# Designs tried in a protein design run: designed miniproteins, single chains, continued (4). Part 2

Each design is a single chain, and the fold is of that chain. pLDDT is the mean over its residues in the fold that is shown.

## One batch from the design tools (miniprotein)

Design m12036
Fold by ESMFold2-Fast:
Structure m12036 (fold): chain A 65 residues (1-65)
Amino acid sequence: SEEELVEMAGLLAGLKAKQKAKEKGWEIKSIEVEIIGRDRAVATVTTDGGDVIEEVTVEEVLKLL
């Protein structure tokens, strides 16, 4: 369903943002995931080194299935 695809986009965006922060050796302070419409999710990870922002679209999720 579209709802499940958007949820997967949010999970992937959060995972990508966390992974980038960890690769930089930054301490994760907070994570925010925002769903925009029915087609994409944006994750913002706040760290001691700055913000890491990742976007994942439903189209990208469909490419992984």
Scores: mean pLDDT 83

Design m12037
Fold by ESMFold2-Fast:
Structure m12037 (fold): chain A 89 residues (1-89)
Amino acid sequence: MAAEEERRRKFIIKYVAILMEQLRKLGYTDEEVRELVIETLKRRFGYSDEEAEEIVEEAEKDAKNLKLSPSEYTAAALLAIGDVLDLER
């Protein structure tokens, strides 16, 4: 349903925004961050290259305007931190 798809999209965009911020803080370049995030979206969620690129672009432009519940934000942040830790292994 459209409402469920919008909730999932907002969650994934916030997750991507947090993941990108954490990777930049670890010293990855913008190119490396984009590549790592696209590969993570493909591996974790089964997105195509085109779908992953669209999500990354939306996260860069609109992440500040997304309204998530505190629990959804916490879940997105925990997923992002877990993925960062997996990449640093």
Scores: mean pLDDT 76

Design m12038
Fold by ESMFold2-Fast:
Structure m12038 (fold): chain A 80 residues (1-80)
Amino acid sequence: MLPDPTEVKVLLLIAEGAFLYRNGDPEGAVETYERAADLAEKSGNKELAIEAYEYGIKVARDAGLTEQAERLKKRLEEIK
């Protein structure tokens, strides 16, 4: 079975978010994780959406991006 193109795209965005964070772009990382979570939600992959939100929340907290962290936490609680 060929992998779902949307699932592959979400996984690539999660990987891109991690790369951006490691290269000193926590804001870009958070935005990329938000995009990954949004795509996962729209495709019905709740587990992958939760994972993407959790990565985004962690990066936002570690970087002191308080508003972004709180926004992502609210979105995560809505889908749990």
Scores: mean pLDDT 84

Design m12039
Fold by ESMFold2-Fast:
Structure m12039 (fold): chain A 111 residues (1-111)
Amino acid sequence: MALSPEERERRLRELERELEEVLERLEEAYFELIEKELKLLGGKISEEEVEEARRRFEEEARRLTELIREINRLRGEPLPPELDLEQAALLVFNHILDRAFERRRKLLEEL
């Protein structure tokens, strides 16, 4: 059975909330990867620990891709390709910038 318009809108709202949670998780995984790469450069950890962090980041990037594809499928939009690590890192960077601009806006409103 096809979803009713009301069920489709409810599902889209649920997926959009899940998207925010997955983006936060992807951001955490990205910073953990950067931290471990810096510690490896300093000789403080093994390459195995960096590879574990990289796999975790890739897993979260795959979850994000699946979620975006489900949202686009429900909207009748074209399905995006699977996110590579560079594209996932760019999404994290954009999310950080959006939060920084929002923080700046709030500070300006308090003046």
Scores: mean pLDDT 75

Design m12040
Fold by ESMFold2-Fast:
Structure m12040 (fold): chain A 84 residues (1-84)
Amino acid sequence: ASLTLTLHFPDGSSVRVRVDFEDGVAVGATPLEPVTPAQAATIARLAAALRKYRASEAVVREVVARFPDPTVDEFGTAVAVLSS
């Protein structure tokens, strides 16, 4: 399963990202458009955090449904808190 969302960066840029799930748990996050090295590194760190916290598909979908325009930090923090 997968979910697509738009993540906003501190510099005002935004990137469409696909979050991939296996057995209801997030396993990766992949940009759907060309990104800068800094954006790619930030998305890779987000993917690592989602795996560390074993973010469920239900939690990720709830965050996206309630907060459609999150920053990377807002999204990561909300998922971490709800996954703890």
Scores: mean pLDDT 82

Design m12041
Fold by ESMFold2-Fast:
Structure m12041 (fold): chain A 116 residues (1-116)
Amino acid sequence: APSLLQRALRAIAAEATDGVITTADVEAAFDRLIAESGPGERAGLEMYRDLWLAAETDGDGVVTVAEFEAFMREMGLLDTPAGQAILALLRAASPDGVITTAALRAVIAALDAIEA
């Protein structure tokens, strides 16, 4: 089964219809996942939502690679080879430092390949 992280990333990508990932897209995705979740998943999803919101620092309403790196650090993912590969892919796909829907979909595809 997909991890909570994989489900969250797919939900965010589905909400982001304007070509960039915004904090509003993240909030909408987590609100939907939390509403659809059972009690065993809800606490994890609420923690991920809180970590994502805490990582947003520039107040422009868009998610940057730096904010995503901070989120991954708080989740303990940067110490993993998979987390380092995801961050490298996001940096390569986001040369202006802003995460696009295309960059996020590339990360999702890479995660799906690792889990296969």
Scores: mean pLDDT 73

Design m12042
Fold by ESMFold2-Fast:
Structure m12042 (fold): chain A 120 residues (1-120)
Amino acid sequence: GNLKKILQIIGLILRLIGLIFQLQLEFPDDPLAQQLIELAEQLRKLGMEVLKNAEGEIDVEKLEKIRQQVQQLIQQVQALIAQARAAGADPAFIALGQELADIGQELLKIIDELIKEAKS
């Protein structure tokens, strides 16, 4: 496995855990925050699958499937942020949603690099 990418994935998982905790603490009764937490938990689970794949045998087909799921989650996060903005949500909530989308994009980059290295 690539140690640098493994450490990057672990860092993204820790950022997701912190983001989930912050959403629960700052927006406990917000239905949009609950939806964002559910998307963050899904991304965390996908990040754990990428981590397991990077530490073990590289399964390109599994990574390509995870890549599609991460891309779908990013689109769902962006749609939720747009809905939250239209509803006049707190700018702090919008910032947490954007952070989740950014974590998803960073995970996509790592997945793409793992796939490229495995196909070389």
Scores: mean pLDDT 89

Design m12043
Fold by ESMFold2-Fast:
Structure m12043 (fold): chain A 63 residues (1-63)
Amino acid sequence: SKEEVLEKLKAFDFDGDGKLSSREIQMFLKLAGEEVPELPETTELTEEVLERLIKAYQKVKEE
């Protein structure tokens, strides 16, 4: 579920404020083997961004 993924993602150098820097998002996507899109310097956790992160997280888990 997305709540579980969000909780796990908070372990990736987040302040726990629910916001992600574009660099943190790009690094996570790169780690998951996804193509890294060009993002603004500060990215809020929108539904679209959250969907991408969930997909990337599942891909990383599925080794």
Scores: mean pLDDT 60

Design m12044
Fold by ESMFold2-Fast:
Structure m12044 (fold): chain A 87 residues (1-87)
Amino acid sequence: MGTPVKVTDLVTGETKDALLIPPGNMTAEELLAAPPGTPFRLVLEDGRVIDAVLLKRGADTTVPEEAKYFPVLQVEVDGQTLLAAAA
């Protein structure tokens, strides 16, 4: 289910309205507790879909999945901020 969020492109500084779509039937709160490398989707207000990967420090990673990515997106969800990379 989609959760309304604000997405900021860290390269351009542009902020847009979007719907956050976690994997499966996960909620936005569950995604905030998920490990780095968890995939999710963002559907922008114009219907564009961005496939993204959660980048959250301090979670268990054996090899840095995030080493394939760099943070380019900042997403604000329920007053919390997460960093993500476009896949």
Scores: mean pLDDT 67

Design m12045
Fold by ESMFold2-Fast:
Parts: C-alpha cells; structure tokens; sequence
Structure m12045 (fold): chain A 113 residues (1-113)
C-alpha cells in the first residue's frame, strides 16, 4: 500500500542516519518508535551524543516533514561532535526535502488528472 511504502521509506531514512552517526562515533541510538498524532503517522528517532550526552529527537512524518529537538545552537557550535551530527542532519534534511517535493508533484498530477 502507498502508506506502507512511505512508512518504510521513513524507517529507512532514519535508520540510515542513525547508523551513520554511530559509525562515525559521534552518537548512539537511544530509541526508535512509530506513533500517530492528529491522523498523521510519524517515525521518531532519539540519538545521544557519545561525547556530551546531549539528546537529539527527530520526528519524520508520512508527509516527509521533519521536526528536530536538540541542544542549543551555542552548544552545537562549541562542540565538534555535535557540529558533525548537525552536518549529518543537514544531509538528512536535503533527502527529506527531495522526497517531499516528489510527493507534492505526485499530488498535483493526481489532482490535475
């Protein structure tokens, strides 16, 4: 189903991100869950910095909208490991934006047909 394909893509994106953070030694996976809020499904990832203990919580919706909770910009700027996690988040945001654009293009074509 379409919804199951999108959820699989969300899981893959966040799992690839977490695996890369762990492979670079800058953080570790603390938690991974799926939930629904106001009829929208989310995949949530919780990462912990191995150097500082700072926690990043990422929530990716089935509409490819990413919410990020994490340490302050000042804390990130002061720590190379946190800056590296932010760089990896930037790469993830780029991939999510591409998938969001593809979804909106598909919706536009469906509405025009």
Amino acid sequence: AEAERRLAALRELLQEFAARVEAEGVGRLRGFREFERDGVRYVELVLESTETGAVFTLRLSEDFELEVEGPSNAEIAANPALRRIEDLLGELLGRVAELRAALEAEKARAAAA
Scores: mean pLDDT 82

Design m12046
Fold by ESMFold2-Fast:
Structure m12046 (fold): chain A 74 residues (1-74)
Amino acid sequence: SEEEEQVKKFEEDYKKALEYLKEIKDKELELEFYEHALGLIDEMLKHTKDEELKKRLEELKEEIKKRLEELKKK
């Protein structure tokens, strides 16, 4: 489905971005990335009807929120 392809692409892009951020160690860039990614997930959640895809997006959102809060404390 179009929704499944969109979620899968986002998950793949997110994993690649995390590896890149891990190498460059730029706190401001990582902060901006997490905030932007959360916005994208919220938009995807508004349009996603599939419960399994919603669960995957919500799980990813919680992971990113935890990473963002940890980053803000440093």
Scores: mean pLDDT 83

Design m12047
Fold by ESMFold2-Fast:
Structure m12047 (fold): chain A 72 residues (1-72)
Amino acid sequence: SSSIVVSYEPLDATHRRLTLTNTGDKPEKFAVPLPPGWVVESLSPESVVLEDGVLSGTLQPGESAVALLRRA
């Protein structure tokens, strides 16, 4: 089972924040599909990649990835 916690936070009618946090004690890989109708405006850290609507990367213990999403 993954130790990565995923949250979607509405910011306004056309924006939301996606946060992925590794709550475990070892590095964890993730691959999270974007919700339909949303595009990425910003993404951190730079090690996270967006390919074919899927966010993927590796999070160190206690690390978070953050994507700012806008409605397409």
Scores: mean pLDDT 84

Design m12048
Fold by ESMFold2-Fast:
Structure m12048 (fold): chain A 95 residues (1-95)
Amino acid sequence: MSKDLERAAETLRKLAEQLRAAEDAPRLEREILAAMALILLSVLKLTAERLGDEELAKKLDEAADRVAAAADAGDTRGAAETLEETAEYLREKAE
C-alpha cells in the first residue's frame, strides 16, 4: 500500500514520543499534544471512509476514543501506547 500510510504511522509515532516525554509537563502541553493526535486520527478516519476502508475507519475511530479517554484521565502513557499500536497497524497495512 501507499507511502501515505507509512508517513501517517511515522507522525503518530512522533506524537507518541512527545506524549511520553510530556508525562511531567504542564497540563496545557499535554492537552495540545492529545488534541493534535485526535485531529490526525479524525483526518485519517475520514480518508479511510472516502476510500471505502471500513475496517481501517473503525480502528481509527476506536483509537481516537481511547486517546480521548486517556487524555481526560491525564494518562499520557496510555495515549502514547494507543498511538504506537495504531502506527504499527498502519505500517503493517502499508505492506
Scores: mean pLDDT 83

Design m12049
Fold by ESMFold2-Fast:
Structure m12049 (fold): chain A 92 residues (1-92)
Amino acid sequence: MTAEQQADIAAFLASVEAQLAKAESWPKDEQEVLRLLAEMLRVAADHPDDLAAHIEAVNRFRDEVLRLPLPEDLRETVLAGIDAILQALAAA
């Protein structure tokens, strides 16, 4: 992972955690997506050189999202984002 990618992940994690802190009025399932996303991003931030840990964290996030009773459009959007991340990790 590049220093630029590390900075982007840290900024995104901070943004997600700030959004989660303000999201008490959001549907519980959407709050859970943000919580799981923050957990995935923390693995990337804490283990920047461990590609296997990043892939495992993304796959765990995907599996948890598939178990949530999300609206279909939101589920499809989140899963498409996960696929894009996995493709980027495979190219690294």
Scores: mean pLDDT 76

Design m12050
Fold by ESMFold2-Fast:
Structure m12050 (fold): chain A 61 residues (1-61)
Amino acid sequence: MEAAETAARLILEAGEAVAAAGRTPEALDRGGAAATAAVAGMAAGLSPEEIRRRAREAAAA
């Protein structure tokens, strides 16, 4: 996937997960961290692989 497409999919998935969880603080924190990492990676011109890796690591932290 292209970097922008990867970031967009990760942001959408994070938003859907937060909505499905009823916008709990825990879901918002994890979704926000993943979305922020994806946007930052895309803005920095990182590869799709690196964007996904950073989003995964942010959500796990």
Scores: mean pLDDT 73

Design m12051
Fold by ESMFold2-Fast:
Structure m12051 (fold): chain A 100 residues (1-100)
Amino acid sequence: MENYKKAKEYIEKAKKLAEYAIQNVDSLTPEELEKIFEEIDKLIEEARKYIGKTSVENAKELIKDLKEVMKLKEEFIKRYQSVLDERQRTLAEQQAALAA
């Protein structure tokens, strides 16, 4: 039960952080977004360690929850890439305007 609770806590922290990052991707700096990404990965790794120390039935439930966090991480990456692409486009347009 203790290992289950710790894994659950890490999964919930990763989920909340991923949801926060997705919601605020346009207002966060690239440096802040990178730190959030690294923290999500660290929380996922910690969760995996505790999942390995729990019962098979509890591990199956936690793995399902972890897969949902991984989907949120993929959505975050997709939105982050869209923000980077838009920033690159804006910079290219500004540089083109200065060259004209």
Scores: mean pLDDT 78

Design m12052
Fold by ESMFold2-Fast:
Structure m12052 (fold): chain A 68 residues (1-68)
Amino acid sequence: SRPIEELERIIERVRAAIEANRDNPVIVAIGERELARLEELLERMKQLEAEGASEEELQKLLDEFLSE
């Protein structure tokens, strides 16, 4: 679904940013914390989709998470 694909793209960008800043431990630590939160959301969204959640419900969850 589009919301899951959007979140997967965000995760890929965060991973790329961590790699690009691998020599900066502060940026890496912040990025790894953000990555862990995004990966937990991805697992939750995949589970909800498997349980029949609509694309609109998944998009709302993603938007609420990103607005924090």
Scores: mean pLDDT 85

Design m12053
Fold by ESMFold2-Fast:
Structure m12053 (fold): chain A 75 residues (1-75)
Amino acid sequence: SAGLAEAEARGAAKAALLNEIIREVAELIKKGASEEELREKIRELLRTRMGARDPLSDLALDNIIERAKELAEKE
């Protein structure tokens, strides 16, 4: 139980950080930021807030942008 709860808490913390990044990106979309600006900002946020040290795939960036666009449209 303890190991599962710890992994779940770690997963929840990572999901919360990703959701914060998505909200920040959605705010930039509302301000008219270009796709290039969004991609650069996402890379910076993932590196600084989530410790992503490896080059991020274009697919991962596209997924974050897509989720941020959906959030921006709802708000």
Scores: mean pLDDT 74

Design m12054
Fold by ESMFold2-Fast:
Structure m12054 (fold): chain A 91 residues (1-91)
Amino acid sequence: DIEKIVEVIRELEKQGKIKSIGVGEGVDKSKFSDLKIPIVDTNGPGETKRGQVTIVKDDVDETYALVDGTKVTDLSKIPDLDFDSIVIVLK
């Protein structure tokens, strides 16, 4: 659900918790065009930097996040968490 990811990222930007977004192959960058932070292409989650959210598309049963490596399925909880980096795996 790309719309849910966009809502979460907007809230993280508003809170000053993220500095940039990494976008993997198959992810629609136009969904993030209203954000003020830089959007960069990435070759995968291993390139995620501190203060960055990386969004990758994969063949998964549900969209989830890895918040400092911990799996979170309820993305609406992410803005309430402290973290160094996030990877979002988009269905």
Scores: mean pLDDT 81

Design m12055
Fold by ESMFold2-Fast:
Structure m12055 (fold): chain A 72 residues (1-72)
Amino acid sequence: SVIAEFEDHVAEVLSTLSPEQQKELIRVVGDWNFRLQDLYASGLSDEELREETTRLVDETKERMDRILEENR
């Protein structure tokens, strides 16, 4: 699933991060969790949930990639 792939990506990225980057990632993941809970509470259909969850994952991955790239 998109969520499982995202969680694997988070775990992989964490192993390469500085303490400062880890702090930023924790905030990003926190925001993702709150937004995901809002989606679950929204009463959306399975199709709408898949669409919105995919968008949220993509947005969050872009933020994570930016954090990783900042140290290069």
Scores: mean pLDDT 77

Design m12056
Fold by ESMFold2-Fast:
Structure m12056 (fold): chain A 72 residues (1-72)
Amino acid sequence: SPEEERVREMLDEILELYERYLAGEISLEEYQEKVKELVTRLIEELGEERTLEAVESLRDEVLAKAAALLAA
């Protein structure tokens, strides 16, 4: 769905930001601010309920990406 595609795009952007943080290109504070902005924008675009439904539909993909971030 379009909502699922938007969630996937956000997750990919968060992974890219985390890699930049680990490389020392951005601070932890900048990383946190950018992640907050991405999440806030998605909620504004889709609404909270539809965002949660899309995340739940992508649960396995979300967990896999979260695990990758924790393992990095």
Scores: mean pLDDT 78

Design m12057
Fold by ESMFold2-Fast:
Structure m12057 (fold): chain A 91 residues (1-91)
Amino acid sequence: SSAEEERRRQEEEARRAIEELRRTADKLVALGQKHPEVAAQARQWAALAEEAIRRAEELIREGKTEVALKVARNALDAARSTLADLEAAVA
C-alpha cells in the first residue's frame, strides 16, 4: 500500500540520517581530540548527537517512523551547524 511504502521510505531516510549523524558525531570527537580549546564543547555536542541517535532508533522500534525521521534530521542539522562553527573557531 502507499502508506506502507511511505513508512518504509521514511524509515530508510531516518536510518540514513542516523548514519550521517554518527559520522558527524565522530568528526566532533576527532575535532575535540585535535583541538583542546574546543574539546569540551565538541564532546558535549557529540554526546547530544548520540542521545538523538538512541531516541530516533527507539522511535523506529516503536513504529513512530515519521517522528524518528524528524528527530534524526533536526539533530543532524544542529550537529552539522555546530561542527562547522567549531571548525571555523579553530581555523
Scores: mean pLDDT 89

Design m12058
Fold by ESMFold2-Fast:
Structure m12058 (fold): chain A 79 residues (1-79)
Amino acid sequence: HMSEEELDREVARALALIAAAITIKHSKNPEIVEEAQRLADLIVAGAPREEIDAELDKMTELGDKEGADIVRKAVDRIY
């Protein structure tokens, strides 16, 4: 069905969503949880890269650089 390239992008999208879900589940900072929820919605919607990067930058500024970097690496494989 899918090409190897398309399958790799779908796997990367799943990994990005899993990383966002882990942040939503385990973060004790409500602002980070809110931004991670927005990030997940943008990834599901296939939003422009610049909108995804803006949410990742907000998460980094709020203190979740590690979580943001994991999602950013996955998103780099999609776009």
Scores: mean pLDDT 83

Design m12059
Fold by ESMFold2-Fast:
Structure m12059 (fold): chain A 90 residues (1-90)
Amino acid sequence: DAELDRLVAAIEALLRREGLEVPPREELVAAVRAHPRQARLAAGMAEHGEERVQKILEEAAEKGKKMVEEEKVSPVEAMQKVVDEVLKAL
């Protein structure tokens, strides 16, 4: 699944850049696939295109970063929120 692999890679790269907890790739893939909105991944990429998905990722990362810095949420919880926000926006 090229769209899923692309999204997972983008989320992983973004988590690394923002200094958030990066889970093992297998765990991240499983979490994305298990999400109730996972079925929207392919549709979201087709409907919104790469630029919109990138924007969703950036917005989710900013929220995760603020949660760690301002709300003192754990990096793992912030990562879960980032994944949830991305999948909700698709």
Scores: mean pLDDT 65

Design m12060
Fold by ESMFold2-Fast:
Parts: C-alpha cells; sequence; structure tokens
Structure m12060 (fold): chain A 75 residues (1-75)
C-alpha cells in the first residue's frame, strides 16, 4: 500500500537523522517522503516528518528545501 511505503520512508528519515547521516542522504529520503505524502494527501505523516525535523535546525532546513522542491515540481 502507498501509506506503508510512506511510513517506511518516514522511518528511514528518522533513522538517518538519528545516526547523523550526510545531509544529501537525509535530503533524498526527505524529498521522497514529502513527495509521496503530498501526492497521497497524508497530512499526518507529513506532520510526523516536521516533528522529526524539529529536533535540529539543520534537519528543519533540509525538510523545508525538500518541501519547496516538491511544491515546484507538482505545480
Amino acid sequence: AMRERLRELVERVRRAVEQGAPDDEIFKLAYEAVRLAVETRDRELLQELARIASTSPKVQDILEKALLEVQRELR
């Protein structure tokens, strides 16, 4: 199911952030998760991504950049 894929992506973002993965890796995972959340209109999991990002200003910046790029592509 699409929601299960999204949930798995959100969990991968959480783990990458917790493990201090490189910024580009966090961005790629966040981009995929945000894109799927927006396409499926899953506000709950999008909010969970925002919560994960709230633990770090750096991760917040990465998530904001991912969201802006997704919004630009979806038109």
Scores: mean pLDDT 83

Design m12061
Fold by ESMFold2-Fast:
Structure m12061 (fold): chain A 81 residues (1-81)
Amino acid sequence: TVRQRAIEIEARASILRMQLYVQIKTTEDEKKKKEFKKLQEELNEVIRIAQEAYEKNDEQKVEEAEKRLEELEKKIKELVK
């Protein structure tokens, strides 16, 4: 269901947010820190969209959140490598 998908997106985004928190706190590289902060802001938007999708049972918003999350997961994987 739309609501189950929204909860799954929030869970996945929460894990990524935790990983980014560690990276932001431990990195001394200014360029990487700036990149991680941008990803954190984008992740916060995904969480907001997922929360709205849950509250409104909105399939389009859940699809938008899923797409954005997949793109962020790929970017984070490339940056943390």
Scores: mean pLDDT 85

Design m12062
Fold by ESMFold2-Fast:
Structure m12062 (fold): chain A 84 residues (1-84)
Amino acid sequence: SVGEALSEAMHAAREHGPEAGIKVAREKLGEEGATVMRTLLSPNPSAEQWREAAEAARKLYEETGSPLARELAEAFERRARRLE
């Protein structure tokens, strides 16, 4: 599931650094997962990065039907709007 894949990626990031988390997300969820994880692990994501993550999460929702992916897309869009 999207939630399991992101959880594993987050665990890898905590143990081995951000690049390890991004790699796990890419392996499990493709480039969309990598984009989401890269933005989540960034200390100061720009509005553009949050919008790219929202687009990636929306694509994951379209591919998987995961409610978590939809919620992430909505949350990332809200974050992007706050930075505009």
Scores: mean pLDDT 89

Design m12063
Fold by ESMFold2-Fast:
Structure m12063 (fold): chain A 95 residues (1-95)
Amino acid sequence: MELTREQARAFVDRLRALGVKLTPEEAEALINLLTGEGVSDAARRAMEKLLEAFGLKDYPVDDVLNDAFVEALRKFAERLGLPKSGALTPELIAA
């Protein structure tokens, strides 16, 4: 399900609050990725930082971007005490 820009912004702000250190460019690129835009270099860098924050740094982001992202979402949900679905649920976005 495609996120609105407001929902994507809230999700990225939650990641930053939990210690994922994104630059403004990386944060905007991740919002663009979550709203159905293409993958940019800044979005890949944001993804690498997200994976590193959850102990998934050894995932090859370039080769398995979707699988790595799903696993990162599961780890994020686990840290918030939410269901580990690997999908962006309303509960995960609002948490």
Scores: mean pLDDT 63

Design m12064
Fold by ESMFold2-Fast:
Structure m12064 (fold): chain A 75 residues (1-75)
Amino acid sequence: AEPLSVEEARRLIEEARELAESEDVRTQVGAALLLIGVRLDLERSKDPEAKELAREAEEALREALERLKEADKKA
């Protein structure tokens, strides 16, 4: 029920970035969903460090979505 800790959020963002590098579309979708969840939890935190990390998660999400758009255009 508590928002993610900054340490946990950093690990999840890094993991999601690696998953987003996958050529498997299902894995790319999973990475995007993970980043959405992490961002939402971080935005609920009152910690200034969590706000900065939420921006990093949003940036990673944009990258993951661009990869998905590229896969869709090739299909």
Scores: mean pLDDT 77

Design m12065
Fold by ESMFold2-Fast:
Structure m12065 (fold): chain A 88 residues (1-88)
Amino acid sequence: GKILETRGDIQAQVETNAQAVANNASAVTGLGDDPDMWKLMRQAAEKAAEQGKRVLLSFDSGDKLSTDNARYLADRILSGEPVNQPRP
Protein backbone atom coordinates (compact mmCIF):
# COMPACT_ATOMS: atom_id res chain seq x y z
CA GLY A 1 0.00 0.00 0.00
CA LYS A 2 0.89 3.67 0.16
CA ILE A 3 2.61 3.24 3.52
CA LEU A 4 4.90 0.59 2.04
CA GLU A 5 5.61 2.92 -0.88
CA THR A 6 6.51 5.70 1.56
CA ARG A 7 8.92 3.37 3.37
CA GLY A 8 10.51 2.43 0.07
CA ASP A 9 10.82 6.06 -0.95
CA ILE A 10 12.49 6.96 2.36
CA GLN A 11 14.97 4.09 2.03
CA ALA A 12 15.73 4.87 -1.63
CA GLN A 13 16.34 8.55 -0.94
CA VAL A 14 18.47 7.82 2.13
CA GLU A 15 20.54 5.36 0.07
CA THR A 16 20.89 7.81 -2.83
CA ASN A 17 22.02 10.65 -0.56
CA ALA A 18 24.33 8.36 1.43
CA GLN A 19 25.97 7.38 -1.87
CA ALA A 20 26.28 11.03 -2.92
CA VAL A 21 27.82 11.95 0.45
CA ALA A 22 30.24 9.01 0.24
CA ASN A 23 31.30 10.09 -3.26
CA ASN A 24 31.78 13.74 -2.27
CA ALA A 25 33.01 13.27 1.32
CA SER A 26 34.61 9.83 1.40
CA ALA A 27 37.15 11.16 3.93
CA VAL A 28 34.44 12.15 6.43
CA THR A 29 34.24 9.34 8.95
CA GLY A 30 31.02 8.60 10.80
CA LEU A 31 28.99 11.44 9.25
CA GLY A 32 28.04 10.15 5.80
CA ASP A 33 27.37 6.53 6.76
CA ASP A 34 25.36 6.59 9.99
CA PRO A 35 23.25 3.40 10.21
CA ASP A 36 21.53 4.72 13.36
CA MET A 37 20.14 7.64 11.35
CA TRP A 38 18.72 5.28 8.72
CA LYS A 39 17.26 3.13 11.51
CA LEU A 40 15.71 6.21 13.14
CA MET A 41 14.09 7.34 9.87
CA ARG A 42 12.67 3.87 9.25
CA GLN A 43 11.33 3.59 12.82
CA ALA A 44 9.75 7.04 12.56
CA ALA A 45 8.04 6.11 9.27
CA GLU A 46 6.75 2.87 10.83
CA LYS A 47 5.23 4.73 13.79
CA ALA A 48 3.60 7.26 11.47
CA ALA A 49 2.17 4.39 9.42
CA GLU A 50 0.72 2.76 12.57
CA GLN A 51 -1.15 6.02 13.25
CA GLY A 52 -2.54 5.99 9.69
CA LYS A 53 -0.58 9.07 8.71
CA ARG A 54 0.76 9.70 5.24
CA VAL A 55 4.39 10.73 4.97
CA LEU A 56 5.78 12.64 2.01
CA LEU A 57 9.51 13.25 1.70
CA SER A 58 10.75 15.78 -0.80
CA PHE A 59 14.09 17.35 -1.59
CA ASP A 60 14.53 20.74 -3.17
CA SER A 61 16.55 20.68 -6.37
CA GLY A 62 20.21 20.51 -5.43
CA ASP A 63 19.72 19.65 -1.75
CA LYS A 64 21.26 16.51 -0.30
CA LEU A 65 19.96 14.64 2.71
CA SER A 66 22.73 15.28 5.19
CA THR A 67 22.82 13.68 8.63
CA ASP A 68 21.21 16.83 10.05
CA ASN A 69 18.45 16.77 7.42
CA ALA A 70 17.85 13.06 8.06
CA ARG A 71 17.51 13.76 11.79
CA TYR A 72 15.23 16.72 11.12
CA LEU A 73 12.92 14.63 8.91
CA ALA A 74 12.89 11.73 11.41
CA ASP A 75 11.95 14.07 14.24
CA ARG A 76 9.11 15.56 12.18
CA ILE A 77 7.78 12.10 11.29
CA LEU A 78 7.86 11.02 14.95
CA SER A 79 6.06 14.21 16.08
CA GLY A 80 3.47 13.81 13.30
CA GLU A 81 4.37 17.13 11.69
CA PRO A 82 4.36 17.61 7.90
CA VAL A 83 7.63 16.42 6.34
CA ASN A 84 7.02 17.92 2.89
CA GLN A 85 8.71 21.19 3.88
CA PRO A 86 12.43 21.50 3.10
CA ARG A 87 14.74 22.25 5.98
CA PRO A 88 15.72 25.94 5.96
Scores: mean pLDDT 46

Design m12066
Fold by ESMFold2-Fast:
Parts: C-alpha cells; structure tokens; sequence
Structure m12066 (fold): chain A 56 residues (1-56)
C-alpha cells in the first residue's frame, strides 16, 4: 500500500468519524515510514517511529 493510499484511507475514516480506523491507518503510515528509514540505514530513527506507532 502506498503512502498516499494510507493517508487517503485515514481521511475517509475521519470523514466517517471512525476514530479506531483512523488510528489503525495512522499506525500503518508510521510503520511504512519506519521501513523506508530502515532501508536507508537510519535504524535509530526507524525504531523511534515504530515506538510511536505502538503508542497509537
């Protein structure tokens, strides 16, 4: 799933007032970004985003 797709789905959940769906897709966004940072060798920043995703 692309970053744009995740953001679009998140906005759809907000429009529907589905806060649980919004939180789930926000977590997917953070995990995707974390993977991209890990692939660039930025492991500490990647882990920080994973920690944030676990709190959402």
Amino acid sequence: MSMDDIQRRGMDFLRRRDWDGYRRYSRQYLLRRSDDLSNQGLDSQSQHLRDIANRV
Scores: mean pLDDT 72

Design m12067
Fold by ESMFold2-Fast:
Structure m12067 (fold): chain A 106 residues (1-106)
Amino acid sequence: GKAAELEEAAERILEELLGLSEEEIRELIAAAREAAAATGELEGRAAALTAEALELFEEARRLKVEEAQRLAARALALLSGAPSPENLAAAERELAEARRLLEEHR
């Protein structure tokens, strides 16, 4: 079902991100923030959430919180398709859970 497809996409994104340096992640965050500032509507909101997901992923990797890394990757998988209100809301829920886990490690 769609849940299995999302998990496969999230796993692939997680593997890719784990192979990137801190500098490469920083460049991706900057590009997503620039896209968010340049574009309004759903596309701009998706870009802003992409930047947030990448920031949370890097923090989770630094703190070695694997569950938060997976949640950030799931959010990115939800944001990788055409932007929709449903996918944005789902990504926001994944990122809220990632933030909650990271707060428990601070």
Scores: mean pLDDT 86

Design m12068
Fold by ESMFold2-Fast:
Structure m12068 (fold): chain A 74 residues (1-74)
Amino acid sequence: SLDKLQEQLDTFEKDYEEALKKVEETGDKELGLQMLDRGLGELEKLEEVAPAELHPRIDKLKKEIEEKKKELEK
């Protein structure tokens, strides 16, 4: 269970990096914002089932995505 959740979180981190890279390469801010919104929803679901050990990683990622959304909205 924990290993599976860690694997999902690792995959999420890679997907998040790919989303940012795609926004930078294409200049498609709207697509970037949609991908970041989806990511926040997935992190919220992970946080509901994740043990306390993983919460700091999830919280950090949520904050990074929220800040990046604010940057893209400007």
Scores: mean pLDDT 79

Design m12069
Fold by ESMFold2-Fast:
Structure m12069 (fold): chain A 67 residues (1-67)
Amino acid sequence: EEVERAEREVREATDALIASLKAGDQPALDEAVQRLITALGRLEKLDPERADELRSEVTARLQAAHA
């Protein structure tokens, strides 16, 4: 449950970050970045391997959104 919650938080923060990047909303972007860092840090403490997998997913999604 905690791992699943942390994974959801990472994905939701990533969605918010991508939306903020596309909107050019700096305050929302700063908030989304902090949210993502916090969620990934929490997931890393619970499941380091899963955190690495989600870091790769986040990176791929951010690269796709930037292209």
Scores: mean pLDDT 81

